# Designs tried in a protein design run: designed miniproteins, single chains, continued (5). Part 45

Each design is a single chain, and the fold is of that chain. pLDDT is the mean over its residues in the fold that is shown.

## One batch from the design tools (miniprotein)

Design m17640
Fold by ESMFold2-Fast:
Structure m17640 (fold): chain A 95 residues (1-95)
Amino acid sequence: MERAERLQAEVDRTISEALEKVKQAAELIKNDPSKYKEGKKLFLEALNDLARAYRRLVEELTPEEQEVGRKALDKIRETINEISELFKKAVEEAK
């Protein structure tokens, strides 16, 4: 129980921080289109944070733990898709 819960909690924290960065990026771009570069930087940072969390899970987990961690990996993938949609919507609304 503890290990799976701790892995999920760590992934959830990384996801929450990434989503906060993307929401901040979206608000920057929507409120001031001249902030596109700043917003894009935050968006890329969020993607990099998620990519690093994904790699760490794949590389550091044992084969048995990777099976348990599969849902955490799926959650990261889903968050990457959500982040991409949020950023796309913000860019379209800024026009």
Scores: mean pLDDT 76

Design m17641
Fold by ESMFold2-Fast:
Structure m17641 (fold): chain A 74 residues (1-74)
Amino acid sequence: SEAEELREEALEEIREALEEKFGKDNPEAKRMYEEAKKALEELVRKLEEEGASRETIRSAIDTFRGIVLQEIKD
């Protein structure tokens, strides 16, 4: 689905940003990635259970992506 594609794209960008900043085999980067993945999956699941529109889910994923990427790059 489109939401699954957006989620995968967000997680790929987060992974790349973490590897760029901390290095490929950094344990903290791996922990942060796993936490972000779980948080994003739970966010999407909750919104789907609440009957949120596709647009609402997309907006939530985009917001999550932006915040996490900004925190990593700072």
Scores: mean pLDDT 83

Design m17642
Fold by ESMFold2-Fast:
Structure m17642 (fold): chain A 65 residues (1-65)
Amino acid sequence: KRLERLQAAIEASRLAVRAEKRYKETGDPKAKEVAELYHRALIELNKTGDVEKLKALIEEARKLE
């Protein structure tokens, strides 16, 4: 209800930053792919406002971990 879109965007941003940090520390290409997927999810949310699509993209990124 209240701020669901903003909450989802904040969560995806945190996950992207975490994945980027892992990539910098380990050089793991999977961490880079995960970070790019979270960034893509945020771009899609900004274009469509579709929180369910954002959640689906987050789950896809988590499966790569």
Scores: mean pLDDT 76

Design m17643
Fold by ESMFold2-Fast:
Structure m17643 (fold): chain A 79 residues (1-79)
Amino acid sequence: SAMDEELYKEAMELIEEARELIEQGRYEEATKLLIKAAKIAKQLSEEKREEVFERVQEAATLLALQGHTELAQEVGKAL
């Protein structure tokens, strides 16, 4: 549906922005965007939801690898 496509696009754009914030050392802001993307993903069709969840998990792994395990856990709770 048009709504499904728009929500998917929004979630993917939030993940892209979150990854840029992680590269900038802005970890708390990145975490908020990843949580928002995960919440949007729950409204998506199964296939698109799985895609978004995978991308959010990849970004959460980057947070954990950089020593921000508590923030990574907060992202995980939103999935």
Scores: mean pLDDT 89

Design m17644
Fold by ESMFold2-Fast:
Structure m17644 (fold): chain A 91 residues (1-91)
Amino acid sequence: LRTPSEEELAELRKAVRLLIKAGDILENQGEKGIPEARKLFDEAAAAVSDPEVAKEIRDAGDLMIKNYKNKNKVAAIVTAAALRMVGLLLE
């Protein structure tokens, strides 16, 4: 297993926090929250140096928007994306 740098871990923590915030916005505001959630997804993807991690963030964001009416599904998408991003940093 590769050991991630402190910088990579800080980027990942920031990206995951932004995805969680976007999920909360979608839960609380519904469709009206989609533009703000998109900005948070773009900020999260820009916060990471690894292109594969950035792709996971964009893919997760698209799935969260598609499933915005189902808060449990959105939370599951965030959790799965966070686990996949950690896996990418360990390879």
Scores: mean pLDDT 83

Design m17645
Fold by ESMFold2-Fast:
Structure m17645 (fold): chain A 99 residues (1-99)
Amino acid sequence: KEEAEKLLKEAEELLEKARELIKEAEKLIATGKEEDLEEAKKLLEEARELAEEALELARKALELVPEDDKELILKCIALILRAIGLIYECELLLEKLDK
């Protein structure tokens, strides 16, 4: 339980940082300037890597959770879904920047 909670805390911190980078990237994209679009691409690539790391940590945490700890299982699943969502969001924004 303690190891699973530690992994989930690390995953939450990574997802929070990834969300901040995505917000910063969206502000840069809104300017339409060449230099800002290039910076936005770098931030989105970093955010994607953080979300992928968070996904791995949340999956590892799920394996360590006791079967009767339904609240902790739900938290693991929620973080897994959130990480997948952020990865997908980064990929969509990166695709738009490559056009």
Scores: mean pLDDT 86

Design m17646
Fold by ESMFold2-Fast:
Structure m17646 (fold): chain A 80 residues (1-80)
Amino acid sequence: MEELEKLDEETLALLERAKAAAEAGDVEAAEEAAREAIRKAEELARKAVEAGVISEEEAKKMVERMRELMEMLIEKAREA
């Protein structure tokens, strides 16, 4: 599943970008990276469910965890 692997790599890259923005105190960059990371996580979750790799329940939990992580990174950026 080349498409799913690529999407996972893109999601990880966005997560690292959000972390870097948070450490720099760049709230706007952190929010932008966070929105894109959540969108990619939703796409990855949908594709994984379609491929039978995870359940819809697991997909929902994965996206929720990404949202929580992104919220924490944005708050960290605001505190910097």
Scores: mean pLDDT 79

Design m17648
Fold by ESMFold2-Fast:
Structure m17648 (fold): chain A 70 residues (1-70)
Amino acid sequence: SMEEERAKKAVNSGISLSDALQEKMPDRPEYVRNVLRDTLAMAKALAKQYPSLKPLADEIEARLKEVEAA
């Protein structure tokens, strides 16, 4: 549905922002962590309505764990 497509676009926009912050501000990992954390919360909430977003939420959670371990 169009609503599901918009939800997926919103989550992917958060991922793109985290990638841009990592590239432009590599010495500020806290900004990347905050964006990924917020994007994960949004993805988990949206995945309750759109189960197809669950794999994307899992990918964000894995990426967040890697950034938090660094």
Scores: mean pLDDT 85

Design m17649
Fold by ESMFold2-Fast:
Order: structure tokens, then C-alpha cells, then sequence
Structure m17649 (fold): chain A 100 residues (1-100)
């Protein structure tokens, strides 16, 4: 249902914030990549569920979160830790706004 999707989205957003904060605390690129990949997979599955329920607004918002996580992963893989941190901090602030 749409109500269950809304609840699952809020719970997933809270988990993503916690995991992104773990990424910011880590000094290990392999750990950062693993955490980002786990979040990318969760967001992708939730976006697919939103698409199946024809919730285009939620699907588009989740697609933007997925894109941000992929950009953060690419920055970590490139060794650009300053850029990775900037992207992750921006994602945390954006997701917090969605929880208001």
C-alpha cells in the first residue's frame, strides 16, 4: 500500500542517515564503499517498489538519493575524499529535510 511505502521510505531514510554518518567517521575506503553499496541496493529496491505502486514522486526522490550515493561511491573510488565528504554531507541534509 501507499501508506506502507511511506513508512518504509521514512525507516530507510533514517537508516541511510546512520550509515552515511558511519561513512563520514570511517578512514577506510573499502569500508566506505561497502556501506555505500549496501545503501544503493536498499534505495534501488525501494525505488522499484515505488514504481510498481505508481508513486512517481517517491520514485523520483529515491532515484535522486540513489544518484547521490553513486556519486559519493565514485568519489571514494577516485580517492577524492574531500568531494566524497561534501556529497555525503549534502545527502544527509537533503534526506533530513524529507523527514520533516
Amino acid sequence: SMEELEKETKETYKEIIEKLEEVLKSDDPAEQIKLLEEMIEKVKKLREKAEELNDKETAEKLSQVEAGLLMAKAAVQAGDMARAREIVEGLIERIKKELE
Scores: mean pLDDT 88

Design m17650
Fold by ESMFold2-Fast:
Structure m17650 (fold): chain A 88 residues (1-88)
Amino acid sequence: MKQSPELLEHEIELSLLAMELSVLKLAAKNAIEKKDKKKVKEELEKLKELEKRLEELLKTAPEELRPEIEELIKEAKELAKELEEFLK
């Protein structure tokens, strides 16, 4: 079983973005627990940039990776809404 270089590059990028989202989720949870609005704003900014990167990846990614990318975009949007509600 040999993956094409193009597919492998997309899989690596997807894995890195998924890991980055996991780190942001932990950082956001910690900031909310500490009621640190400044930190929540910083994590929200990073999350919005991550969402844009996921949407760009979705445009170029092979069909087999699309559902996984769409799920990460959904998770990022849900977390962004939680952070925005906290900042109200």
Scores: mean pLDDT 83

Design m17651
Fold by ESMFold2-Fast:
Structure m17651 (fold): chain A 89 residues (1-89)
Amino acid sequence: MKVDPELLEELRRLADKYRGVSPALAATLEEMIRAAEEGKLPKGFRNKASAAVAYVLQIVADGLDAGLSPEEINRAALVALEAFEQIEE
């Protein structure tokens, strides 16, 4: 099953929102969007769970470096995790 288009649009909105304040966070979100759209795990990951953990940790790191609130970081991480969970293994 393809990832929910509404969820991908939410990820795109978050990437666009943060592109000016955190290019790193925007790039991380764009990589997750690409993986979800292609239905393939990024190279170097053995399974969906390992990739999900790595990307969530990267979102937290990039968000903290950019000075985002915990609420903004949590929202971005949860939306990204939900999109990633919809990728078939």
Scores: mean pLDDT 77

Design m17652
Fold by ESMFold2-Fast:
Structure m17652 (fold): chain A 63 residues (1-63)
Amino acid sequence: MDPKDGKAAAEAAKNAAKAAEALGNSVSYQRATDYAKKAEEAAKKGDDKAAKEYSRLANIAGG
């Protein structure tokens, strides 16, 4: 993976959290936000694989 993949995954995770927030489901929003935060941290560490996995989990949690 190149560094752009991890950043894209972290951005997708943040978008999933925002979508869950817009739907008003506080449990889904909180879980999606937690995974989005982990995706962003993984991307900052250069762990693109972990960033993509957390992004996927954020999307599942958010809807």
Scores: mean pLDDT 74

Design m17653
Fold by ESMFold2-Fast:
Structure m17653 (fold): chain A 62 residues (1-62)
Amino acid sequence: GAAELRAELRELAKREAVRKALELLPNPDSIEVEEVDERTVRATATRGEEVVEVEVEIPPLP
């Protein structure tokens, strides 16, 4: 149903944000994932003093 699709899209967005963060900053000491709003997720990767933030938008549902 729509609720299941929304949950799947959110999960995919989180995975994509983590993937992009890892691409920009390989082998980080930590990765934090947060839901910024209903359609935006953010992954923050930290390695020593380096910090990278990646945001991924969930496409609007009809």
Scores: mean pLDDT 81

Design m17654
Fold by ESMFold2-Fast:
Structure m17654 (fold): chain A 55 residues (1-55)
Amino acid sequence: SAEAEAARAAAEAGDAEAAARHLVKSGVTPQGARAVAETGDGRGAYAAAGAGELS
């Protein structure tokens, strides 16, 4: 999805705030989104966004 791809790109760029925003839009909780975004792991951010969208 567009949100999952945006979350990946933001995390890879080191923009944790943007990554967390895209994760929340994908259905991830704010706390979970922040934790994932702080890792800087684009693949993890993409997977988390996808899981949120399926919820």
Scores: mean pLDDT 80

Design m17655
Fold by ESMFold2-Fast:
Formats: C-alpha cells, structure tokens, sequence
Structure m17655 (fold): chain A 71 residues (1-71)
C-alpha cells in the first residue's frame, strides 16, 4: 500500500530530524559521547531510507560535528 509506505517514510524523516536536533543539543551542552556517533549514523540511515536528501545532508553535517567534538 503506497499510503502505508509514505506514512512509514514520514515517521522515519521525523525520527531522523529529532535525532539530529538531540545530537546537536548534546554537542552544544558539551555532553557529546561515542554513542552520539552511532545516533548520527542511525539518523543518516533513517533519512536515506525515507528519501529525505535534506535531512540526510544535515545528518552528515551532524556526524562531522560529533567527530570534531570528540577530537
């Protein structure tokens, strides 16, 4: 069912955006950990699966921000 597939994609997009926001919040608070690397990868997978190129690009930026924060 195309409607069910679109609903699933919307849920994945929302989850990816929420992860990106949460990770950036943790970075801003100086609380970034290695777990945030895994969360950023999860956000990329969710955004990519949902076909949301904008959120996927943001997740890639967030991954770079986490790597920089942990350096």
Amino acid sequence: NPALLEASRREMREAARELNREIRRRIAEGKATKEDLYAAIAAMLLAGTAGDEETLAEAREVLDEVEKALA
Scores: mean pLDDT 87

Design m17656
Fold by ESMFold2-Fast:
Structure m17656 (fold): chain A 90 residues (1-90)
Amino acid sequence: MKVLLEKTVANRFNLTLTEDKLSIVDTKDASKKETFLLSNLKHAEVINENGKYKVQIVNKDGSKVITSFSFDKKALAEGLASTINDLLEK
């Protein structure tokens, strides 16, 4: 599968973009890996869930997926979400 782009965000997250998928790995916890189909992905947004900031994926069908990545600082969650949205050119 052809890799179109690899990017590291906040020296923590490795993002890999292929022609059909976006994969995100937390380098501090490699078990936290998320993969999304680009055909379904509309945008990423930040949510607050009981005092933790998380990145939520919004799909084109209106369904929402909360990622396993959680943050104590809103700015880190916003940084990840904005990078995802930039890769989607939104």
Scores: mean pLDDT 76

Design m17657
Fold by ESMFold2-Fast:
Structure m17657 (fold): chain A 80 residues (1-80)
Amino acid sequence: SMEEIIKKLEEAKGKSREEFLKTLDEIYRQLVKELSREGALKFAELVSKAVDMLRAGASTEEVVDFLIKGLKELEEELKK
């Protein structure tokens, strides 16, 4: 569920960058199977932005907060 995915991301805030990237890959693989094509494309764009933020020197916490906000907005949009 989206709630479980958000919880995994929150737990990743205290982890290393490497462990966070592993968690993000696991979440990506799970959500791509559950989302519509449109939802999967929008989520892929969020992940791409998250990776770009990390490369630009953003903290894991900043990137997690960005992803959680984006996922909550995506879930809300897809239910309407």
Scores: mean pLDDT 80

Design m17658
Fold by ESMFold2-Fast:
Structure m17658 (fold): chain A 86 residues (1-86)
Amino acid sequence: MTLVITFENVSDEQKAQILEDAEAYRAKGYDVEVKEEGDTVTLTIRNLSVPQMIGEVLRAIGLGLDGAEVEIEFKGDEVIIKVTFP
């Protein structure tokens, strides 16, 4: 499965954590694309297993419970998540 997750209105601390998570996926051999545009970060992670994808969806839901706006869309083998921090 492919994950496309976009984080909007990120702080410098949140951006650092997101980039660290992206490097952790790369270190495990995953295909990871990172796009940084000001306070927006988009990660594209390919070949995620179903358990890993479930973990990322649950993490995004957790951010929503903590006050972020979260949109999740399922398109075949692709999961698109948008997270907008307050």
Scores: mean pLDDT 85

Design m17659
Fold by ESMFold2-Fast:
Structure m17659 (fold): chain A 76 residues (1-76)
Amino acid sequence: MEKIEEYKKRIEKDPNDYKAWLNLGKELAKEGKLEEAIEYYEKAYQIGKKVGDLSALPNLIELGVRQLKEAVEKVF
Protein backbone atom coordinates (compact mmCIF):
# COMPACT_ATOMS: atom_id res chain seq x y z
CA MET A 1 0.00 0.00 0.00
CA GLU A 2 2.82 2.44 0.94
CA LYS A 3 4.31 1.99 -2.57
CA ILE A 4 1.41 3.98 -4.08
CA GLU A 5 2.38 7.04 -1.99
CA GLU A 6 6.04 6.59 -2.99
CA TYR A 7 5.17 6.58 -6.71
CA LYS A 8 2.88 9.60 -6.27
CA LYS A 9 5.77 11.52 -4.67
CA ARG A 10 8.04 10.56 -7.59
CA ILE A 11 5.44 11.92 -10.03
CA GLU A 12 5.18 15.19 -8.05
CA LYS A 13 8.97 15.65 -8.31
CA ASP A 14 9.19 14.50 -11.95
CA PRO A 15 5.91 14.26 -13.91
CA ASN A 16 7.88 12.69 -16.80
CA ASP A 17 8.93 9.67 -14.68
CA TYR A 18 6.98 7.20 -16.82
CA LYS A 19 8.21 4.28 -14.68
CA ALA A 20 6.49 5.82 -11.64
CA TRP A 21 3.25 6.14 -13.65
CA LEU A 22 3.67 2.51 -14.82
CA ASN A 23 4.31 1.17 -11.31
CA LEU A 24 1.41 3.19 -9.85
CA GLY A 25 -0.85 1.59 -12.47
CA LYS A 26 0.43 -1.87 -11.50
CA GLU A 27 -0.31 -1.25 -7.80
CA LEU A 28 -3.85 -0.04 -8.60
CA ALA A 29 -4.43 -3.11 -10.81
CA LYS A 30 -3.43 -5.33 -7.86
CA GLU A 31 -6.12 -3.58 -5.79
CA GLY A 32 -8.72 -4.28 -8.50
CA LYS A 33 -8.99 -0.61 -9.53
CA LEU A 34 -8.81 -1.47 -13.21
CA GLU A 35 -10.22 1.81 -14.59
CA GLU A 36 -7.72 3.91 -12.62
CA ALA A 37 -4.88 1.53 -13.51
CA ILE A 38 -5.67 1.95 -17.23
CA GLU A 39 -5.54 5.76 -16.88
CA TYR A 40 -2.08 5.61 -15.28
CA TYR A 41 -0.82 3.11 -17.87
CA GLU A 42 -2.04 5.48 -20.62
CA LYS A 43 -0.02 8.32 -19.06
CA ALA A 44 3.03 6.06 -18.75
CA TYR A 45 2.65 5.04 -22.41
CA GLN A 46 2.32 8.65 -23.66
CA ILE A 47 5.39 9.81 -21.70
CA GLY A 48 7.41 6.66 -22.49
CA LYS A 49 6.57 6.96 -26.20
CA LYS A 50 8.34 10.34 -26.27
CA VAL A 51 11.55 8.69 -24.96
CA GLY A 52 11.19 5.48 -27.02
CA ASP A 53 9.89 3.16 -24.27
CA LEU A 54 6.61 1.34 -24.92
CA SER A 55 6.74 -0.89 -21.80
CA ALA A 56 3.23 0.22 -20.67
CA LEU A 57 1.50 -0.95 -23.87
CA PRO A 58 1.18 -4.69 -22.96
CA ASN A 59 -0.32 -3.74 -19.57
CA LEU A 60 -2.89 -1.45 -21.23
CA ILE A 61 -3.99 -4.25 -23.59
CA GLU A 62 -4.22 -6.80 -20.75
CA LEU A 63 -6.32 -4.55 -18.48
CA GLY A 64 -8.54 -3.43 -21.36
CA VAL A 65 -9.41 -7.06 -22.13
CA ARG A 66 -9.93 -7.84 -18.43
CA GLN A 67 -12.21 -4.82 -17.91
CA LEU A 68 -14.27 -5.76 -20.99
CA LYS A 69 -14.72 -9.36 -19.76
CA GLU A 70 -15.83 -8.13 -16.33
CA ALA A 71 -18.38 -5.74 -17.90
CA VAL A 72 -19.84 -8.54 -20.07
CA GLU A 73 -20.15 -10.88 -17.04
CA LYS A 74 -22.14 -8.24 -15.11
CA VAL A 75 -24.66 -7.84 -17.98
CA PHE A 76 -25.13 -11.58 -18.55
Scores: mean pLDDT 74

Design m17660
Fold by ESMFold2-Fast:
Structure m17660 (fold): chain A 58 residues (1-58)
Amino acid sequence: MSAEERERLAREAAERTREILLARGKSEDVAQKIAEEVYRLALESEVVLRVALHDLSL
């Protein structure tokens, strides 16, 4: 996976995570912080990215 592809998929996973949390009634601040953490972890670990993509059906 290229660095650009990893960043794109990590961003998609983070955006999807934020949408799900907002839909579940979490505050925008909490959803944003969790989404940023998902983005960071996905960039640092291909395993985390693959798990996030599977769980989010991306």
Scores: mean pLDDT 76

Design m17661
Fold by ESMFold2-Fast:
Structure m17661 (fold): chain A 89 residues (1-89)
Amino acid sequence: MLEEGERALEEARRAEAAGDYERAIELYVEAARAYLEAGDLAGATEALRRLAEVMARAPPEVAEAARPRLEELTRELLELSRRKLEEER
């Protein structure tokens, strides 16, 4: 799972650098899901931060299409964060 997230992040960075915003968004979403499934809060946070940044640079219609995915993944990140805090207490 970590290897999948890291690979997706690298591919997303390359797509973003090439101006392929739709592809970059898909790959950042894939990275975030992989990190969330692995329970990696730091990895998931970085992937979601980069997703939000690429959406800010993308055309509005592309960013709007990605908004539900960003909202869902952010909710999952918050839930994972709460579960980890409960386990430490």
Scores: mean pLDDT 82

Design m17662
Fold by ESMFold2-Fast:
Structure m17662 (fold): chain A 61 residues (1-61)
Amino acid sequence: MEREAALKITAGAIMAIAAELEGKEEAAKKALELVKEALATEDPEKAKELAEKAIEIAAEA
């Protein structure tokens, strides 16, 4: 996996956990689902897009 994709996936996961701790359960669940999809894909480009969406959802929570 490309380093950039891996870093974005990691950031998305951390932000999803942070959102859950802040009581933003809906955003945390959506972000975590996107992180799981990013990890399941073999396409680094697709993984980056999914991870970026996870980061956006968690950050906007």
Scores: mean pLDDT 78

Design m17663
Fold by ESMFold2-Fast:
Structure m17663 (fold): chain A 86 residues (1-86)
Amino acid sequence: SDLERARELLEEARRVLEEARRALEEGASLEEAIGLALRAIGLKFEAELLIRTSKDEEARRLAEEAVRVAEEALRLAMEAVRKAAA
């Protein structure tokens, strides 16, 4: 269901956000930081697709939250990329 998919996307986005925070705080390799950024981009894309295609209002709301979480994860992952590249 769209609702189940939205919940899965939000949970994945929250996991990537936590990993990105840890990568920035503890230090991560350039490869690890790039991997986190790519995962965040993919999750954002899938959540945006769900917002456009779903007729379920609750699923759209959860997908909108997943987009916000994925955008924050991407921001932190890109900061980790800059730190690792230095």
Scores: mean pLDDT 90

Design m17664
Fold by ESMFold2-Fast:
Formats: structure tokens, C-alpha cells, sequence
Structure m17664 (fold): chain A 66 residues (1-66)
């Protein structure tokens, strides 16, 4: 079932990208003004949450095809 493997790899990529985007935004927040930093931290958490939801859906679909 190559499709299951592809979905799992896609979920891993989404999670990795979400973590990388979060780290990038948190670093930018640390280097920014207090106001902009707060906004960037909010975006970092939103990016992580969105990537986790997408990855979870991909993993669920992979499980259903198993």
C-alpha cells in the first residue's frame, strides 16, 4: 500500500514544516519590537496548530486505507 506510505510521509513533512515555521516566527519575534513580537508568537502557535490538524487528518486517512 504505497498510498498509505505517501500519506504518512506527507503528514511528517507537514509537521516538520509547521515546526520549522514556528521556530522561524519565534526567532523573528525575539528580534522584533514587543508589539510585533507578540503578533509573531501568535502566528507561530497558529502555524503549529494548523500543521498538527492537517497531519492528523492525513494520518487518519492512512489508517483508513490500512
Amino acid sequence: MEEVEKLRKKAEEVERKGREDRERLLKAAEESSESLGASLRGMAEAELTASEIIAERLLKKAKELE
Scores: mean pLDDT 81

Design m17665
Fold by ESMFold2-Fast:
Structure m17665 (fold): chain A 76 residues (1-76)
Amino acid sequence: MERERELEEALREEGERLEALLAELIAAGAEEEARRLLGETLEALRELVERGASPEELRRVLREQTERAERALAEA
């Protein structure tokens, strides 16, 4: 249970970080890229949830999308 709670908290933190980066992309004028990244993230998370993926798998996908958002922001 301890480990599961830590993973749930990590998922919340990763989601908040991604949200903040998407907001920065919009502020930088890359709104279309931000919308694309959000759409891709939601599709990936939906598929994982539907197949019963672990919180660790969800966190990994969120982290990958966060890294993509960070790269897009650096290039914007």
Scores: mean pLDDT 77

Design m17666
Fold by ESMFold2-Fast:
Structure m17666 (fold): chain A 71 residues (1-71)
Amino acid sequence: MASLQQNLKDTLMTIYGLSEQQAQDAVDRLKPVVEETQRRMRGARSDDERNALGSEFVREFNKVVEEIKAK
């Protein structure tokens, strides 16, 4: 969990150009999404279901990043 959150924060800062505070806000907002997606991925019964969950996560991730950048 902590390692995944740190990697996500590092990606937000280095790839997306967020400040440390913005990256922390994004991590905090994405933490329940990451945890829910991981739980659903663990229960996924098909590749189609896993692909759908991955696509949903990417959409939520981009939405959070855009909202934080706009602020």
Scores: mean pLDDT 76

Design m17667
Fold by ESMFold2-Fast:
Structure m17667 (fold): chain A 75 residues (1-75)
Amino acid sequence: SELEKRAEELLKKIDELIDKARKLNVPQYFLDLLNQAKELVERALKSEDPQEARDAIETAETIIKNLEDYLKKLE
């Protein structure tokens, strides 16, 4: 489904951001936020409720966009 594809692409992006954040020596709380977003996406993929899954993916996308924008400023 399109939602599953979005989730998989988001998980790849999160892993790339975690690697980048580690290289930039960001504070632990930033890494914790990235991991929390990853857990949200993983739970969405396991959800039996399509609306819950969609809301979780949209929430994770927003969180990741904000974290990515912040991380770009540290480069």
Scores: mean pLDDT 85

Design m17668
Fold by ESMFold2-Fast:
Structure m17668 (fold): chain A 81 residues (1-81)
Amino acid sequence: SSETQRQIAAAERLTADALAEADRLVAQGRYDAAILHLEITLGMLRIQLSVAKLIGDEELVAAYERQIALLEARLAEIRAL
């Protein structure tokens, strides 16, 4: 549906923006701020994933799970620094 496609595109933009901001903060030595930005975005996507699962939108579920995995991977990398 057009709604599903719009929500997927929004989630992808949100993830890309959060990763870019986290990388900028890391480059400045602002690790706690980078972690906070990623955690906030991750929290929002997890809520959206729960809603997608509730309504049974499997395409949207897969898209949110993919974006969550990208944020979790980057968060783990920064926490290991």
Scores: mean pLDDT 92

Design m17669
Fold by ESMFold2-Fast:
Structure m17669 (fold): chain A 118 residues (1-118)
Amino acid sequence: MSITVSGGGTFSTGGSVTLTGKISGVDLKKYIVAWSQQPLGSSEVQWLASINAETGLKQIASRYRGRLTLSIDLANQTVTANLSNLEPSDTGIYYAELLDKDTGKVVARGEGVEVTVV
């Protein structure tokens, strides 16, 4: 199993970022896909949003509601998070994670990408 995230970089306040996670070696329909962020200088990874890959059901953290949109492409096994109206506090390392549907526990996390908002 592998998870690769792309789309990091430096962005302007009020702009937008598109993060793309590519997942290989598993049937994505068996998982919930989560997006998480680790603030710079913190060891804690914070949940942002999830999508059930089979049903398309989405859950988004209240802080990001209206600014974060999720999509999934099962044919290409890609998941996309678009975060708009960027704030300096959105700076951090962003991860795509696979969650077990029955337990909600993280079973895999790929390497993150750094997003800096200036």
Scores: mean pLDDT 86

Design m17670
Fold by ESMFold2-Fast:
Structure m17670 (fold): chain A 80 residues (1-80)
Amino acid sequence: LTPEELEAARERVRALLERRAAEAEAAGAEEAAALYREAGRLAVEAVDALAAGDLEKAEALNEEAVRLSREAAELLAAAL
């Protein structure tokens, strides 16, 4: 991966999770919004770990980000 591809990946993930968080906030699901933002933070850290060549750390961070996103989606569904 090139530095440009890595930055594009960070931007895409950040934008996606922030969009999800904003939608959750608009629905009154504050806890879901917080979890989506935390998932976005971890996903960006996973890209940074991948850039550093730490595949094990990247996988662990991405797995946690996916888990938090799923939890956020379940909370949002319950709040609607």
Scores: mean pLDDT 85

Design m17672
Fold by ESMFold2-Fast:
Structure m17672 (fold): chain A 56 residues (1-56)
Amino acid sequence: NKKLGEEHEKAGEEALKQGDYESAAENYRLAAEHYKKAGDEEKAKEALEKAKEVEE
């Protein structure tokens, strides 16, 4: 579901804002999975890259 991907991406952004890198990475990975299931490969890649960046 594309909307679920968007919701998890927003949750990841809020977690980053509060310094919760673990929750941010988890939410970005969930967003990527939902985008991939919706057929949005580009958004899935972007979300996965964000997850990797916060997991530095």
Scores: mean pLDDT 80

Design m17673
Fold by ESMFold2-Fast:
Structure m17673 (fold): chain A 64 residues (1-64)
Amino acid sequence: GEEKAREAAEAIEKGDKEKALEYAKEAGRQGNSGAASAVGMSVKDEASGELARKAAEEGVKSDQ
């Protein structure tokens, strides 16, 4: 949960948007809905922040 949200934010800071989206989705799937907000706030590029946020929300929906 929280670790994946932090990894997503770090990946965005490093410019690795693909890994950031993957980590955000995993954080959401583990039930960390706050991951979407954390990733969105950490991204200076608005489009990438929105995509990462959507990925986290999709993860929450895909959780069993």
Scores: mean pLDDT 65

Design m17674
Fold by ESMFold2-Fast:
Order: C-alpha cells, then structure tokens, then sequence
Structure m17674 (fold): chain A 77 residues (1-77)
C-alpha cells in the first residue's frame, strides 16, 4: 500500500533526522526532517482521498510523538 510505504519512509527519515540532531548536524537534521514531513504529507493525502481515518490518526499520532522526541533530544544536547 503506497500510503503505508510513505508512512514507513516518513518514520525512517525522521529517525535519521534525530541521529543527525544528536550529532549536532543541524543541516542534515533539517534536510531529513523535511523529507520525513513530505512523506507524512503524501501518506496523509492518500488517507484523506480514501477516507482512511485509522491511517490519518496514525499519522497525526506519529507527528505528535516526533515533536516530543525532538524536544527530548534537544534537552539532552
């Protein structure tokens, strides 16, 4: 499923962004966070087109969890 593939890519790029953030590499953090955001938006668009409320909820939850992860990581720098 393309929407699930986009969600998985978004999660993978987010994890890479956090690894760069932990290294103090803010340029790559921003680049990979941007890629993650683009794939979340693509997954969300497909979920909305198909009326897949479960997928939309999963994406919104993942993005909320990701914000918390960024904030926690910054506090540990």
Amino acid sequence: NDALNYLNLANSYFDQSINYLQQGNFDNFNRYLGLSTDYYNQALALGQQNGDNSLIDQINQARSDNLDKILKTIKQL
Scores: mean pLDDT 90

Design m17675
Fold by ESMFold2-Fast:
Structure m17675 (fold): chain A 69 residues (1-69)
Amino acid sequence: MEELMKEAYEKGIKLGEEAARKGKSILDVYNEIKKEAEELAKTVGENVAQMAELAAILGAGRAIYEANR
């Protein structure tokens, strides 16, 4: 579980950095994270997928904040 949350956070950071480079909105990033979490829920269950979704959102938000600093 901890490793999955760490991976989700790191993936979120990468998505946020990529979005900043491509000029994507924060909403587009969140929609991508939500879609990935829905797919992940099929293998690990809804509760764990929601926790991973939150970790990825936090990572993406941090990356976007630092890019727009």
Scores: mean pLDDT 79

Design m17676
Fold by ESMFold2-Fast:
Structure m17676 (fold): chain A 56 residues (1-56)
Amino acid sequence: SPLEEKIKKLKEELERLKKEAESNKDDITRQLSLLVHILATEGEILVLESQLKKEK
């Protein structure tokens, strides 16, 4: 479904962001920005997965 495809893309984005955060531990400002972006992306995935489960 289109929703599953969007969730898949967001999960791929999340993995990329997590790797970038792991690589930039010494840059506190970048670390905080990446952490906020990771949290926002995880929130989007959660909302979309909840919507997908409701349409079961």
Scores: mean pLDDT 81

